# Designed miniproteins, single chains, part 64

Each design is a single chain, and the fold is of that chain. pLDDT is the mean over its residues in the fold that is shown.

## One batch from the design tools (miniprotein)

Design m2356
Fold by ESMFold2-Fast:
Structure m2356 (fold): chain A 81 residues (1-81)
Amino acid sequence: EIENKIKEVLEKAREALEAGDTEALAQHFQELIKLMNEADKKGIKLSKEIIKEFVQLEARVRGETDPELIEKKIEILLKKQ
């Protein structure tokens, strides 16, 4: 259930980012972080797809364009689970 909610919020955050809707992006990204933390606290292992999409979205929000750093963060978060 929580994984499906994370996927839904990830999609909304991506759409807001692509539309340049800064307010919606901030709101959805905050909810996404909250859901990710909740999954971690409950010991719910998230799919590689979700982790990858989250890290890519976070990188875009932060203005990080280095593909090596993005890839490394994906690997770190997957190993953390």
Scores: mean pLDDT 78

Design m2357
Fold by ESMFold2-Fast:
Structure m2357 (fold): chain A 68 residues (1-68)
Amino acid sequence: SAKEELEKALEFLNSIPGVKAERIGDDTIVAEVDLPVEKQIGIVLRLIGDFPSLEVSVEGNKITLRAK
């Protein structure tokens, strides 16, 4: 379910050194990434592949995940 994917995505993101993620309300996660752009791209691709019930958007060093 999207809720279980949000919780797993939050754990995944907070397990990465240089990434700080927080849950905003019931359906959204915002992560701030303090890593080289190549590593941020790798994280985004993994999120798209591993969490298909979540919409991924990127603005600068911020990644937003939203339940579909």
Scores: mean pLDDT 86

Design m2358
Fold by ESMFold2-Fast:
Structure m2358 (fold): chain A 80 residues (1-80)
Amino acid sequence: SFLTTFKVTVFHPDPEIEAELQKIAAEYEAAARKAAQPDMSLEELVSRALALARQIEEALKEKGVLDKTIVVVEVERVEV
């Protein structure tokens, strides 16, 4: 069986803001990981990764930092 997880990395030119935004991203990442199922298709994984990216984008937009922020969402699939 495969264990599937999501990893989110946030980049911002101000390292103090980047650290704060990474903490916010980590909360959405934890929720996505908790909802992940081991035998999901690649299509389902991509769909969930895009949904996760949009949730983080909305949170960053509300804080007014989206224009200077890069969000990277990675899907990891490990055989267990």
Scores: mean pLDDT 81

Design m2359
Fold by ESMFold2-Fast:
Structure m2359 (fold): chain A 64 residues (1-64)
Amino acid sequence: SEEEEAIERVAKGLRTYRRDKGLSQRELAELVGLSVSALSKLESGKGRLSEEVRRKLLEMAGLL
């Protein structure tokens, strides 16, 4: 589904961004305003893209 494709793209994008910036999961979670548990689920493709999560990710990307 489109939602599953979006979840996979977000997972890959977050892992790539974190690696490129040399951030721990805790540091990235703090930057985006998520718990470490929530970020870990998103990076593994097991998290849901709720409206709140989407908003936080757009804010981090400078799109909000």
Scores: mean pLDDT 80

Design m2360
Fold by ESMFold2-Fast:
Structure m2360 (fold): chain A 81 residues (1-81)
Amino acid sequence: MPSEEQREEARRLADKAFEEAEKENPDLKEIEELMAKIVQTGDVTLAVGTAIRLIGIAIDKNRPEIVEAVLKGIKKGLAAL
């Protein structure tokens, strides 16, 4: 299980990712990097939950590039473990 400190950091990263995805012109590289960092915290439940919500935002906004950024972030995060 990730530490309390890692869980707090993961939540902060998730909040930043949601804020970025909700912008009119989201920074895809920032979403990718935030998702990679969340995966690297080892909090699988939060990482999966964050990915699902970001994909939901992408569908709602009709921005498939956000889905690609999330998937790239997950791959990058897993490669760093």
Scores: mean pLDDT 82

Design m2361
Fold by ESMFold2-Fast:
Structure m2361 (fold): chain A 59 residues (1-59)
Amino acid sequence: MEEVKEEIAKEALELMKEQGLTSREDAITAVKIVAKQRGVELSEAEIEELAERVIEELK
Protein backbone atom coordinates (compact mmCIF):
# COMPACT_ATOMS: atom_id res chain seq x y z
CA MET A 1 0.00 0.00 0.00
CA GLU A 2 2.80 2.48 0.83
CA GLU A 3 4.41 1.80 -2.58
CA VAL A 4 1.15 2.76 -4.33
CA LYS A 5 0.90 5.97 -2.26
CA GLU A 6 4.48 6.93 -3.23
CA GLU A 7 3.63 6.33 -6.90
CA ILE A 8 0.51 8.50 -6.58
CA ALA A 9 2.52 11.31 -4.94
CA LYS A 10 5.17 11.12 -7.69
CA GLU A 11 2.60 11.24 -10.51
CA ALA A 12 0.72 14.10 -8.80
CA LEU A 13 4.00 16.03 -8.51
CA GLU A 14 4.71 15.47 -12.23
CA LEU A 15 1.18 16.62 -13.12
CA MET A 16 1.61 19.82 -11.08
CA LYS A 17 5.00 20.56 -12.69
CA GLU A 18 3.56 20.02 -16.21
CA GLN A 19 0.67 22.44 -15.49
CA GLY A 20 2.75 24.98 -13.51
CA LEU A 21 0.58 24.51 -10.41
CA THR A 22 1.91 25.32 -6.91
CA SER A 23 -1.05 25.60 -4.51
CA ARG A 24 -2.15 23.08 -1.87
CA GLU A 25 -5.64 22.93 -3.46
CA ASP A 26 -4.05 22.01 -6.79
CA ALA A 27 -1.98 19.30 -5.05
CA ILE A 28 -5.15 17.83 -3.49
CA THR A 29 -6.83 17.84 -6.92
CA ALA A 30 -3.77 16.23 -8.58
CA VAL A 31 -3.67 13.46 -5.93
CA LYS A 32 -7.40 12.79 -6.45
CA ILE A 33 -6.98 12.62 -10.25
CA VAL A 34 -4.01 10.22 -10.08
CA ALA A 35 -5.69 8.01 -7.45
CA LYS A 36 -8.84 7.78 -9.61
CA GLN A 37 -6.78 6.93 -12.73
CA ARG A 38 -5.09 4.10 -10.76
CA GLY A 39 -8.41 2.86 -9.33
CA VAL A 40 -7.22 3.52 -5.78
CA GLU A 41 -9.67 4.72 -3.13
CA LEU A 42 -8.11 7.13 -0.62
CA SER A 43 -9.65 8.74 2.46
CA GLU A 44 -9.72 12.55 2.72
CA ALA A 45 -6.94 12.31 5.35
CA GLU A 46 -4.74 10.21 3.02
CA ILE A 47 -5.35 12.67 0.16
CA GLU A 48 -4.32 15.59 2.41
CA GLU A 49 -1.15 13.76 3.59
CA LEU A 50 -0.09 13.00 0.01
CA ALA A 51 -0.86 16.59 -1.05
CA GLU A 52 1.44 17.85 1.76
CA ARG A 53 4.22 15.58 0.47
CA VAL A 54 3.75 16.92 -3.07
CA ILE A 55 3.89 20.53 -1.81
CA GLU A 56 7.10 19.79 0.16
CA GLU A 57 8.72 18.35 -3.00
CA LEU A 58 7.79 21.53 -4.90
CA LYS A 59 9.68 23.70 -2.36
Scores: mean pLDDT 80

Design m2362
Fold by ESMFold2-Fast:
Order: C-alpha cells, then sequence, then structure tokens
Structure m2362 (fold): chain A 87 residues (1-87)
C-alpha cells in the first residue's frame, strides 16, 4: 500500500539512508494519491536535498505543490513552492 511505502521512505530518511528513502518515496508517489502523494513527493524533495541534488529536489517540491493545490491544501502548496525557490 502507498502508506507503507511512505512510512518505509520516512524510516530510511531518519536513518540517513537517502538513496533508499528516494526509492521508497518515488514508488509511494507513483502509486499514492491525494495527501499520500503530496507527502511522498515532499519527502523525495527532502531526500534529494540531503544528497545535494538541488535540481531533482526542486522538481519534486514543485510536483508536491501541484498535487497539494489539486486537493485544496493551499498552505502546503505555498510552503512547497517556497522550498523549491530556496533550492
Amino acid sequence: MAEELLREGERAFIQGDYEKAIAYFREAAEVGEGEIRVRALAGLGNAYLAMGDKEKAKEAFLKAAEEAEKIGDDETARLLREAAEAV
């Protein structure tokens, strides 16, 4: 389930295994919808930032912002766009 993939990605990120976090977050974003997809894409952006991949981090944050806008979460969308601009 997408929620399990998201949790595995979050666990890998906390452990500092950013490559594993990226793999789980990417899969969670592909199969997840709504809030789960937003969280997965935001996690993907954070994991790419931790790896120093600013271009992929920016792309992930912008995709997360677009998904947040689709579900009416305008505050999360604004914060994610700010994160993308700061990269």
Scores: mean pLDDT 89

Design m2363
Fold by ESMFold2-Fast:
Structure m2363 (fold): chain A 68 residues (1-68)
Amino acid sequence: SEAIERLREALRLVREGRFEEAIEIVRELQKQGAISEAQANATIEALRAGDRVAAESGLEDMIRALEE
């Protein structure tokens, strides 16, 4: 799944401290309908707040949901 690979890319970017690039991926996936607006907004807010733990958890939860 392209969405799963893009979420994994966002997770790597978060781990590298590249939060703005991770936000762009999350926004793109939300616009494509691959993730919900609520999931996208929660993850973007965590990234903007610098809450790496919440952002990583949100991305991992989205990856798991899409693998089903």
Scores: mean pLDDT 86

Design m2364
Fold by ESMFold2-Fast:
Structure m2364 (fold): chain A 69 residues (1-69)
Amino acid sequence: GDAEAKELLKRALEALRAGDTEEALRLVQEAIKLATNPDLLKSLQAARESLEAGDTAAALAALHDGLKV
């Protein structure tokens, strides 16, 4: 559910801050499968798109927005 998605989001944020973009993307993809809140889903989808584009700054911003949901 959303609580589990949020825990994966926190782990993705930690991975991204450590420079592990591959692990961050994996965790975001798992979080998307669990999220039901549309605002949380939007933030996770934005983070996935940014990571796939190699935009680490945009990915960090999207993950922080997801934490505020």
Scores: mean pLDDT 87

Design m2366
Fold by ESMFold2-Fast:
Structure m2366 (fold): chain A 69 residues (1-69)
Amino acid sequence: MSLEEALAVAERLLREGRLAEAGSLVVALLDQLLPEHPELQPLRDQIRANPTDAALVQEGIRRIREAVA
């Protein structure tokens, strides 16, 4: 799965109300980016602690897109 495909899946899971699955996927994507983007660690930790917070998961998707643009 490409990063773009994974982000599309995360957005679909959010729209379907599958917040825990969306949060888990976003955390996994952030973990993959941490070696090159250590500034994302606080956000990754916040989402991991609050995986059903849709606003945090949306912020995670936004930050991942910015990091790879």
Scores: mean pLDDT 83

Design m2367
Fold by ESMFold2-Fast:
Structure m2367 (fold): chain A 63 residues (1-63)
Amino acid sequence: KVEELVKKGEEAFKAGDYDTAIKYYQEALKLDPNNRKALALLGAAYFKKGDTEKAEQYFTQAN
């Protein structure tokens, strides 16, 4: 279930739809708050939106 949400987020990210990607990654983190892949991808999506502070925050949580 979590893996399906991460995959949908990755598909949105590849399409350049970072807002939709963020929504799917946040849904994944509701089910698994320590999912390092979802945290790292959420950081990447925020970085693509220019929110470098949120990107660094999520990258730190993913490590």
Scores: mean pLDDT 84

Design m2368
Fold by ESMFold2-Fast:
Structure m2368 (fold): chain A 69 residues (1-69)
Amino acid sequence: EKQKLANKAVAEAIRAIGALLDGDLETAQREIQSLMEIAKKAEELGYTEDAEVIRRIAERLQAMLDEAK
């Protein structure tokens, strides 16, 4: 479970970064939202440290997206 969530978080983060680089702000927002949902799921399962790292990544990507608007 933990490894699957970590792998999914990495994949969503890569997609969000790719969308931001391409100027696809709608896709970036959707991928960032998915990343935040993964962080919430990790926290619910007790993976608090991993959830905090994922949330921090999502927050930084959201800040980049907001600056690009």
Scores: mean pLDDT 81

Design m2369
Fold by ESMFold2-Fast:
Order: sequence, then C-alpha cells, then structure tokens
Structure m2369 (fold): chain A 97 residues (1-97)
Amino acid sequence: DLEQQLRQYAQLAQEKIDYIIENTTDLEVQSAVFTEFRNTDPDDPESNLAAGEKSAEIFEKAGDLELAKVARELGEALAQMAKLRAQIAKLKEALEK
C-alpha cells in the first residue's frame, strides 16, 4: 500500500524534524538548516536529498555529527515521500482515464 508507506515516511520525517528542533541550540544553525528544506521543491527527490546533504554540512561545520546524520536521514525520508506521491498521482491518473 503506497499510501501506508507514504504515511510511514511522513512520520519518520516528522520525528527527524522534531529531533533537529530539540537538539539544535544555535538558532542561526537551525534557521539555516530549515531554510535549505524550505527552498526545496517538495515533489523533487533530488532537491530533498540535496537539502539533506547541505544541512548535514551545516551541522558538520558546527561540530555536530549526529545532527548531520539526522539531516541526511530527513532528506532521504522527504525524497521517498516525493517518489511515493508521484507514484500515487500516476496511478490515480491511470484510473481516471
């Protein structure tokens, strides 16, 4: 069930977002990270992966390797959500024709 998989990745992404918010004490670092994710196309898997990598570099430069890992995992989860949304949309279009 693609919609169930999408819900699972949405929950995982939210858990990663919550972890970043709770564990990033530097508000400028947190703002820079979430700006990368806000500037992505939510429907483009490559854009979401790139946001994850750039956010990881921000955390690595700040000295937090665990937050860097979580940022990459967030980008990967958002990329999977984009892929699943595209698959669901394509299946719905095929059923309407």
Scores: mean pLDDT 85

Design m2370
Fold by ESMFold2-Fast:
Structure m2370 (fold): chain A 61 residues (1-61)
Amino acid sequence: MKPKVGDVVIAKVETENGVKRFIGVVLEISEDGKTVKIRLLGARGGQEEITVPVENVEKLE
């Protein structure tokens, strides 16, 4: 299912310490639909945006 701008999603990011899951709101989807820019929720202060492949994004519903 394709995410939409304004959707609340879970983004999976691989790190050295394993896979971390972030909850965020979709801000932007690339023209080709392959990448999604997400504003992270719960992280206060600083830059709270990540860009991930759409395959790493899962809608909360």
Scores: mean pLDDT 73

Design m2371
Fold by ESMFold2-Fast:
Structure m2371 (fold): chain A 55 residues (1-55)
Amino acid sequence: IQELLEQMEEENKEYLELLREHLEKEGETEDIEDTLKTVEKLLEELQEEQLKKLL
Protein backbone atom coordinates (compact mmCIF):
# COMPACT_ATOMS: atom_id res chain seq x y z
CA ILE A 1 0.00 0.00 0.00
CA GLN A 2 2.76 2.50 0.86
CA GLU A 3 4.57 1.64 -2.39
CA LEU A 4 1.40 2.55 -4.30
CA LEU A 5 1.19 5.83 -2.37
CA GLU A 6 4.78 6.72 -3.30
CA GLN A 7 4.20 5.86 -6.97
CA MET A 8 1.07 8.01 -7.08
CA GLU A 9 2.90 10.88 -5.37
CA GLU A 10 5.68 10.71 -7.97
CA GLU A 11 3.14 10.69 -10.81
CA ASN A 12 1.37 13.66 -9.24
CA LYS A 13 4.67 15.56 -8.98
CA GLU A 14 5.39 14.90 -12.66
CA TYR A 15 1.89 16.03 -13.56
CA LEU A 16 2.33 19.23 -11.53
CA GLU A 17 5.60 19.95 -13.34
CA LEU A 18 3.90 19.52 -16.72
CA LEU A 19 1.02 21.72 -15.58
CA ARG A 20 3.49 24.38 -14.41
CA GLU A 21 5.13 24.40 -17.85
CA HIS A 22 1.76 24.78 -19.56
CA LEU A 23 0.75 27.63 -17.25
CA GLU A 24 4.07 29.39 -17.86
CA LYS A 25 3.63 29.09 -21.63
CA GLU A 26 0.11 30.54 -21.44
CA GLY A 27 1.49 33.56 -19.59
CA GLU A 28 -2.03 34.61 -18.61
CA THR A 29 -1.88 33.51 -14.97
CA GLU A 30 0.27 35.66 -12.69
CA ASP A 31 -0.59 33.52 -9.65
CA ILE A 32 0.78 30.25 -10.98
CA GLU A 33 1.81 29.10 -7.50
CA ASP A 34 -1.73 29.57 -6.15
CA THR A 35 -3.12 27.56 -9.07
CA LEU A 36 -0.58 24.79 -8.51
CA LYS A 37 -1.42 24.63 -4.78
CA THR A 38 -5.11 24.23 -5.61
CA VAL A 39 -4.37 21.44 -8.09
CA GLU A 40 -2.00 19.76 -5.61
CA LYS A 41 -4.77 19.62 -2.98
CA LEU A 42 -7.16 18.19 -5.55
CA LEU A 43 -4.63 15.54 -6.54
CA GLU A 44 -4.15 14.57 -2.88
CA GLU A 45 -7.92 14.15 -2.49
CA LEU A 46 -8.10 12.05 -5.66
CA GLN A 47 -5.16 9.96 -4.43
CA GLU A 48 -6.94 9.18 -1.15
CA GLU A 49 -10.13 8.31 -3.03
CA GLN A 50 -8.23 5.99 -5.39
CA LEU A 51 -6.59 4.22 -2.44
CA LYS A 52 -9.98 3.60 -0.84
CA LYS A 53 -11.24 2.12 -4.12
CA LEU A 54 -8.22 -0.20 -4.31
CA LEU A 55 -8.86 -1.44 -0.78
Scores: mean pLDDT 72

Design m2372
Fold by ESMFold2-Fast:
Structure m2372 (fold): chain A 79 residues (1-79)
Amino acid sequence: MLEEIEELLRRAEELIRRAKEEEDPEKARELLEEARRLLEEAARLLEQADLPPEVRRKLVSRIVGLEIDIIGIELDIEL
C-alpha cells in the first residue's frame, strides 16, 4: 500500500510538471484533472493504510503541496 501511494504521487507530480510546460490551456487542464484524480485515490488509500503517524504526516503534506500546485496552475490558466 505505501508503494502504491508513492507511485500515485509520482504520477501526479509528473502530470503537474507537464501541465506547467503545456502551451495549450485545454490540454493543461486535462493533465491537472488527471493529477487531481490520482491525488484523490492516494488520499483514499492513505486513509485505509496502517502507517506510522510520521510517515502519514509526510504523505499528507506531499498531497496538500501538490493540490496547491494544481490550484496555482489553474489560476494562471484562467487569469
Scores: mean pLDDT 84

Design m2373
Fold by ESMFold2-Fast:
Structure m2373 (fold): chain A 65 residues (1-65)
Amino acid sequence: MVSDEEINEAVADIYLAIGKWLERKGDFEGAAESYEKAADIYEQSGNTEKAEEMRKLAEEARKKA
C-alpha cells in the first residue's frame, strides 16, 4: 500500500522548495502561500514541528510582501 505519510512529506518538501524559490524571486505572497500549503501537509503527516516552522516562514514572507 502506498504510504500517505511518504506522499505527504514529499509534496510538502516540494511546496517548501517552491516557497524558497518564490522568495528569491521577490514573490513574497506566493512564497507565503506555498509555505502555508507545506505546513498543512506536514500537519496531516503528523510532522507538527515542521508544520509550525512552515507557518512561521509564511508569516515572515507575508511581512515582506
Scores: mean pLDDT 79

Design m2374
Fold by ESMFold2-Fast:
Structure m2374 (fold): chain A 68 residues (1-68)
Amino acid sequence: SAVEEQVRAIMREIAEELGFTDEETLEQLTRALINWARRRLGDAPLSEEERARLRAAARANIEALKAA
């Protein structure tokens, strides 16, 4: 799935940028975002705008987890 591949790539990049190393929590968050994207957008490749929004959402979610 193009959406799954793109979401996983974005999540890995943001996790590396933020030094987030909890692989179990990262996988749970990644699966949640994949399911959200598929329900909303289907399995078509994400646009550049949609990828930018997803990067922002990933960053916000990981920062919230680090603050908890």
Scores: mean pLDDT 80

Design m2375
Fold by ESMFold2-Fast:
Structure m2375 (fold): chain A 59 residues (1-59)
Amino acid sequence: SMRDLLLAIAGKDTGVSPETVRRLLEQVRRGEISYAEAARALGVSVGAVRSLLRAVEQA
């Protein structure tokens, strides 16, 4: 699916597994962690986390 492709690309670019990327995005959606916390864990900007979350939700 497009969602799986986006998660694979994100994992490749950040050096983090796609599984970890998906888990962190789910935690942000549930309000368990902040966007800043997810951004730090992924090594990206807060804007990038916001874009990834939106892209995954639209896929």
Scores: mean pLDDT 75

Design m2376
Fold by ESMFold2-Fast:
Structure m2376 (fold): chain A 101 residues (1-101)
Amino acid sequence: IQNLQSQVLELLTQKSKEEIINAVQSYLDEHGASTTPPVIAFAEGLIIELNAGVSPSEAFTKLSSILSSYLENSDLPPETKEQIQKDYETLLKYLVNKLSS
């Protein structure tokens, strides 16, 4: 996950706000129905922060920290936490692929 987060952060410094929003929206369009609510909230949160004028790197770092804190401190079943982590990893891989084009 740290390696994927680092790859996304690097790409976020190279891409326009519009390209990033379009990539996140494409993920939600293709995978939203099968994605856990905390990861949907992360993706929607990115779009909201970017539209509000927050830098992509700042928005990503802030929301990733919130998601990590939520997973660490929540009383969710282990299976639920594992699914959220898998969905987050899928989102990060999607963003790396989409933004690398």
Scores: mean pLDDT 85

Design m2377
Fold by ESMFold2-Fast:
Structure m2377 (fold): chain A 55 residues (1-55)
Amino acid sequence: MLTYEELYELIKKLLEEGKSVKEIGEEARRLSDEYNVPESDVKRAVHDALEEHDA
């Protein structure tokens, strides 16, 4: 199972690679399904990573 820190780092990497918010959302859903991570945790990691990227 992925930890919150591992989820955050993966999403941050996708942002650095120039993935769109839509693509990141699709990947987040895939990670939730694949690693049995609560969707709420994945959404929080996406939100936190997007805030960091915008700063």
Scores: mean pLDDT 74

Design m2379
Fold by ESMFold2-Fast:
Structure m2379 (fold): chain A 80 residues (1-80)
Amino acid sequence: SKEELKKELLEEMKRFIDFAKKNGLTPEQIKERLETFAKAAKKLLSKEDVDELFDEMIRYAEEKGLPEIVKAIKEIKEKY
């Protein structure tokens, strides 16, 4: 289902956020991965569903105290 797909994509991106923090990825590296994700998600999901996924990713990064990752996610969301 679309709901299950959205859930799987969100869990994948939560894992990426955790990986980015653990490995000290640069803002540029984070944005590159997020942009690739946004382009792929737009082929599978509506704009509303993609925006919802990005909002959930922002919430997750905020809850984990990751302001640089929050900023990167917001910047990519604005493009899509």
Scores: mean pLDDT 87

Design m2380
Fold by ESMFold2-Fast:
Structure m2380 (fold): chain A 97 residues (1-97)
Amino acid sequence: DLVKELEEKKKELEEIAEEALKLRDQGILDKELGEKYRRQVEEAVEWLEKQGVHTPELETAKGLLEVSKENPANFGTIASAAEKVAEAARKLIEKLK
């Protein structure tokens, strides 16, 4: 069920964004954790692209992920990328329901 997979991916991305924002607000500069979250968001982008999703939100997320590669401890950038991918998933869910 594509809708269920999209709902699961959206939830995962929202959790990543929430956690990244908490880490940013605490002033945490954990490069390894930032790289882990970046990879999880990248995997979600690749999965959505395989589903035929090509939206401005996804393109914005890809740009933010590239910035995150240069500054992996910047959790604000990671959170923004995750939020954009979650928004792309949300819009597709609304079209399919």
Scores: mean pLDDT 86

Design m2381
Fold by ESMFold2-Fast:
Structure m2381 (fold): chain A 98 residues (1-98)
Amino acid sequence: MEKKIEEAFKLAKEAIELVLKNEDLEKAKELARKAVELALETDLSDERVVNVVGTAATVLSIEEVRELIERTPDERLRAALEIVLELKEAKKKVEEKK
């Protein structure tokens, strides 16, 4: 379903743009969640799915990323989400040390 992965990518990009502009974090999270759900409805062997879900996960909370890791059966997607989780946890620890 080529249109679903294209829409998921567009939603993930819009979510990141909102975060970078600091315009609406709640809307960014909603767009990121929609991007993940649409991408997971496509063929998980498509490399674009990992890219979309990984990008969207950077907008999601640490808790939501952990939930995604637990519910995904694809090892490549899980590995990408675990990297995002580690980066988010590392950023939180650095901010606490200042």
Scores: mean pLDDT 78

Design m2382
Fold by ESMFold2-Fast:
Structure m2382 (fold): chain A 69 residues (1-69)
Amino acid sequence: MSSIEVLEEALEYAKKAKDMDELERKLVQLYLESQDLEAFQKIGALIKEAKDMEELIKKLEELIEEERK
């Protein structure tokens, strides 16, 4: 799985999750499947910066566009 695919899966989880607890649970599962430390360091930074789920979704979309170059 590429880092872009990991970020896209994280974005889908954020859009579908009811709250941050559900998102964190799904992200742990995604990390175990992907083993992509770099993607998860980026996701973790965005979670710290985002004030709510809507802001996190926007920041993830922006990060994905940057990674596509």
Scores: mean pLDDT 80

Design m2383
Fold by ESMFold2-Fast:
Structure m2383 (fold): chain A 56 residues (1-56)
Amino acid sequence: MTAEEIVATGRGGARTVAARLLAAGGSPEGAVKAAQHNAEGDGEAASKWGREAVAA
């Protein structure tokens, strides 16, 4: 699964976002940040952190 796919579907829930980012080889810190922002309803920040987690 690509970072773009994870970001596009990243509104499915905090745990799902974190699990997908980790499965894609993303950093644990980035995955946690993406999940936290997603839980807060900040999809834009969640998407940004998701991309950075996998792209780094």
Scores: mean pLDDT 63

Design m2384
Fold by ESMFold2-Fast:
Structure m2384 (fold): chain A 68 residues (1-68)
Amino acid sequence: MSPREEAIKLLMEEGGLSEEEARNAVDGALKLLESGFSDQQVVDYLLLNVPSMSREVAEKVVELLKKE
């Protein structure tokens, strides 16, 4: 499973997102990382989109996306 697919699965399981919502959140986070935003700014972006998710889970998602 790719790091992107693992991030999508984590957002669905821990964030309660649909697959489409999780894919959109991942794509947005990747664009922010590619644009030079800090890990912390991307974590905050994810928490705005997935309010049921913990900060620790959002940090794991960002680490997975950095491996992409």
Scores: mean pLDDT 82

Design m2385
Fold by ESMFold2-Fast:
Structure m2385 (fold): chain A 72 residues (1-72)
Amino acid sequence: SDSDIEKAFKSFDTDGDGTIPVSDLRSVLKSLGKNPTGGLLGILIREIDKNGDGTIDYDELKKVLSHPSIQT
């Protein structure tokens, strides 16, 4: 649910700046019951981290979770 996504995001937002490092994306997804391959994770990071700053905001995390390749 969206509340579970929000709780997971807040747990990994250690700096409180509203973003999480792309290096934590795998751990966030695993906490939500997802287990993407390294290849899929790399594709998702490239799609959402368009500015290359190495961080993901909450809306970008929701886009990752809506991707069909990680819903099963």
Scores: mean pLDDT 74

Design m2386
Fold by ESMFold2-Fast:
Parts: sequence; structure tokens; C-alpha cells
Structure m2386 (fold): chain A 77 residues (1-77)
Amino acid sequence: SENQTRVDSLVKQAETLIKQGEERRKQGDLEGAIRDYRGAAFAYRQAASLASGERKEELLRKAREAEERAREIERER
């Protein structure tokens, strides 16, 4: 469905942002890493809004994990 394609696109965007955030963290760009992880959380939440049931719960968990990673980096500063 069009909704499934949009969910998949948002998940791919979130996964790309997670990878970028991890790389930025390794390079010492903590501010960039925080932005990327929060961007990923936002993309996962958008995907969750288009999903239902178990898939929605999974995406909301991934959003919380990304947000927690951003908060961990904030505490390191």
C-alpha cells in the first residue's frame, strides 16, 4: 500500500540518521549526533502514526531508543 511505502521510506530515513549520528559521535560532533538521533526519533514517530498494532509499537520503541541515545550524549556535555 502507499502507506506501507511511506512507512518504509520513513524507517529508512530514521536508520540513515542513526548511522549518521553514530558516525558524528565517533568524530566528536556531539551536537550533530544529538540532532541526528532526535531526527531519527521524529521519523520513527511519523512512521508509527501511519502504522498499527505490533508494527506501531515497534516503531514507537525505536523512537524512544533514539531519543534516549540523544539524551545520553547531552549528559556527556
Scores: mean pLDDT 89

Design m2387
Fold by ESMFold2-Fast:
Structure m2387 (fold): chain A 109 residues (1-109)
Amino acid sequence: DRAAELRARFEALLDEAGVSGSLRRFLTLVAEAAIRDGRMEELLERLEAALAAGSGSAILDILEETLRNMSVENLAEFLLKVASPEQRAQIREAQAAGDKERLLEILSS
């Protein structure tokens, strides 16, 4: 399974980088969205380059850029998987309005 191989590679990268906690959960969700979009290999290459450079800020910048480049639909689906019932209503309203910035605000809450 190609998706399983990409997930295993990503998990190994996070282990090597010592990524844990909330950042690891965030990265795992981004990876699942990237797999669905068929963009996981490009994301892995960029993250591996940032790790090789030893820059945690570059990793965060890549992730923010990746989320901003996601469609409203994919970002909303991502958020709905981890959202409370109250947040689910807000996410669906933002999705219907095409309000990507609102979805990103909900993610950072």
Scores: mean pLDDT 74

Design m2388
Fold by ESMFold2-Fast:
Structure m2388 (fold): chain A 94 residues (1-94)
Amino acid sequence: SEEEEFEKLKKRLLESTKTLMAVLEDYAATHSPAAVQVILDYAEKELEKKIEELRKKLPQEKVDEILEEMAELARSFQTPEGQRLAEMLEKLKE
């Protein structure tokens, strides 16, 4: 069903968010805050492209739902990197 396909997509994007969080955490442990920001800038551009593709296939409300859950997941890590990722995801929601 369309709802089952949406839930599968959302689950995949949440798993991708967990992977990105692990990468950001490892990078933050070994690099400067400025270097972490470069990775976040790159991630923002890639996410913008993927969200643009999703907006062609899904209603805005469904895209916003995915972005909101991704941002909540990022914040749940309670790290500065997670907070920055969440803020970036919220910018894409509008």
Scores: mean pLDDT 82

Design m2389
Fold by ESMFold2-Fast:
Structure m2389 (fold): chain A 118 residues (1-118)
Amino acid sequence: MPQITESGGGTVAEGGSLTLTATFSGFDFSKSSVAWVQKAPGEGGRFVASISGDGSSTTYAPAYQGRATISRDLAKKTATLNLTNLTAADTATYFAGAGSADGSHFDYAGAGVQVTVV
């Protein structure tokens, strides 16, 4: 089972930016896809972004297109989500997941990181 630790959350003003980082251990990171999802209070989980195991393909949810950037660092075993132009609707707990190389499934093993937009 992968172990995932998310960091970089906090409180930002509307229109602000935040960089979230997930650190991964306990699996072959180079062969695993990565996804970020968010869960607002009372809501189901919503997809934000993903990156393939080889880093060649990225996918963004329509609500995050143009204002999110996902990247990965194989040497550090990290995945980073850079969020810009944040709104109150982005207030949620954000989770990173590790999945199959093709992105067909993801395991979300971290506690998540809180983002609050005021």
Scores: mean pLDDT 79

Design m2390
Fold by ESMFold2-Fast:
Structure m2390 (fold): chain A 62 residues (1-62)
Amino acid sequence: GPIDEAEVNEALAQIALGIFLANHDLTEEQREKLEQIFAEAVAAGDVLGGIREMEKLIEEYK
């Protein structure tokens, strides 16, 4: 069937979150914060904005 843009965006967000968690040495609190931002971005339909916000937080943690 046709690819749903919302499904693609959710899949991309999940992949990005997985990559961030796998490639960064994060505390439990930092991981929870990233998961919260991811969840809020998916709920708002602004997955790219959520990815950018997660990336900014990771840079702040370095």
Scores: mean pLDDT 73

Design m2391
Fold by ESMFold2-Fast:
Structure m2391 (fold): chain A 76 residues (1-76)
Amino acid sequence: ATDPQALADGVIAAITKYANDAVKEALERGDLEKANEIKTVAQNAIDAVRAASEAGDREAVLKAGLTGVKKIMDLK
């Protein structure tokens, strides 16, 4: 079974990738405000995933990751 820490590492990598892609797109169109908003949302999502992993809660890791990715996608 996937432990919460290994799952969190994968989820954090996914959040980081989506955030970097979204930030690059925002910067390419000159939208510095949106780029900064995406960075903040990504950082909050990563922090939530880490907290859930430290608590040993696999379901909370997935929920935090999904919520974070959805927020980043909604900002595109």
Scores: mean pLDDT 84

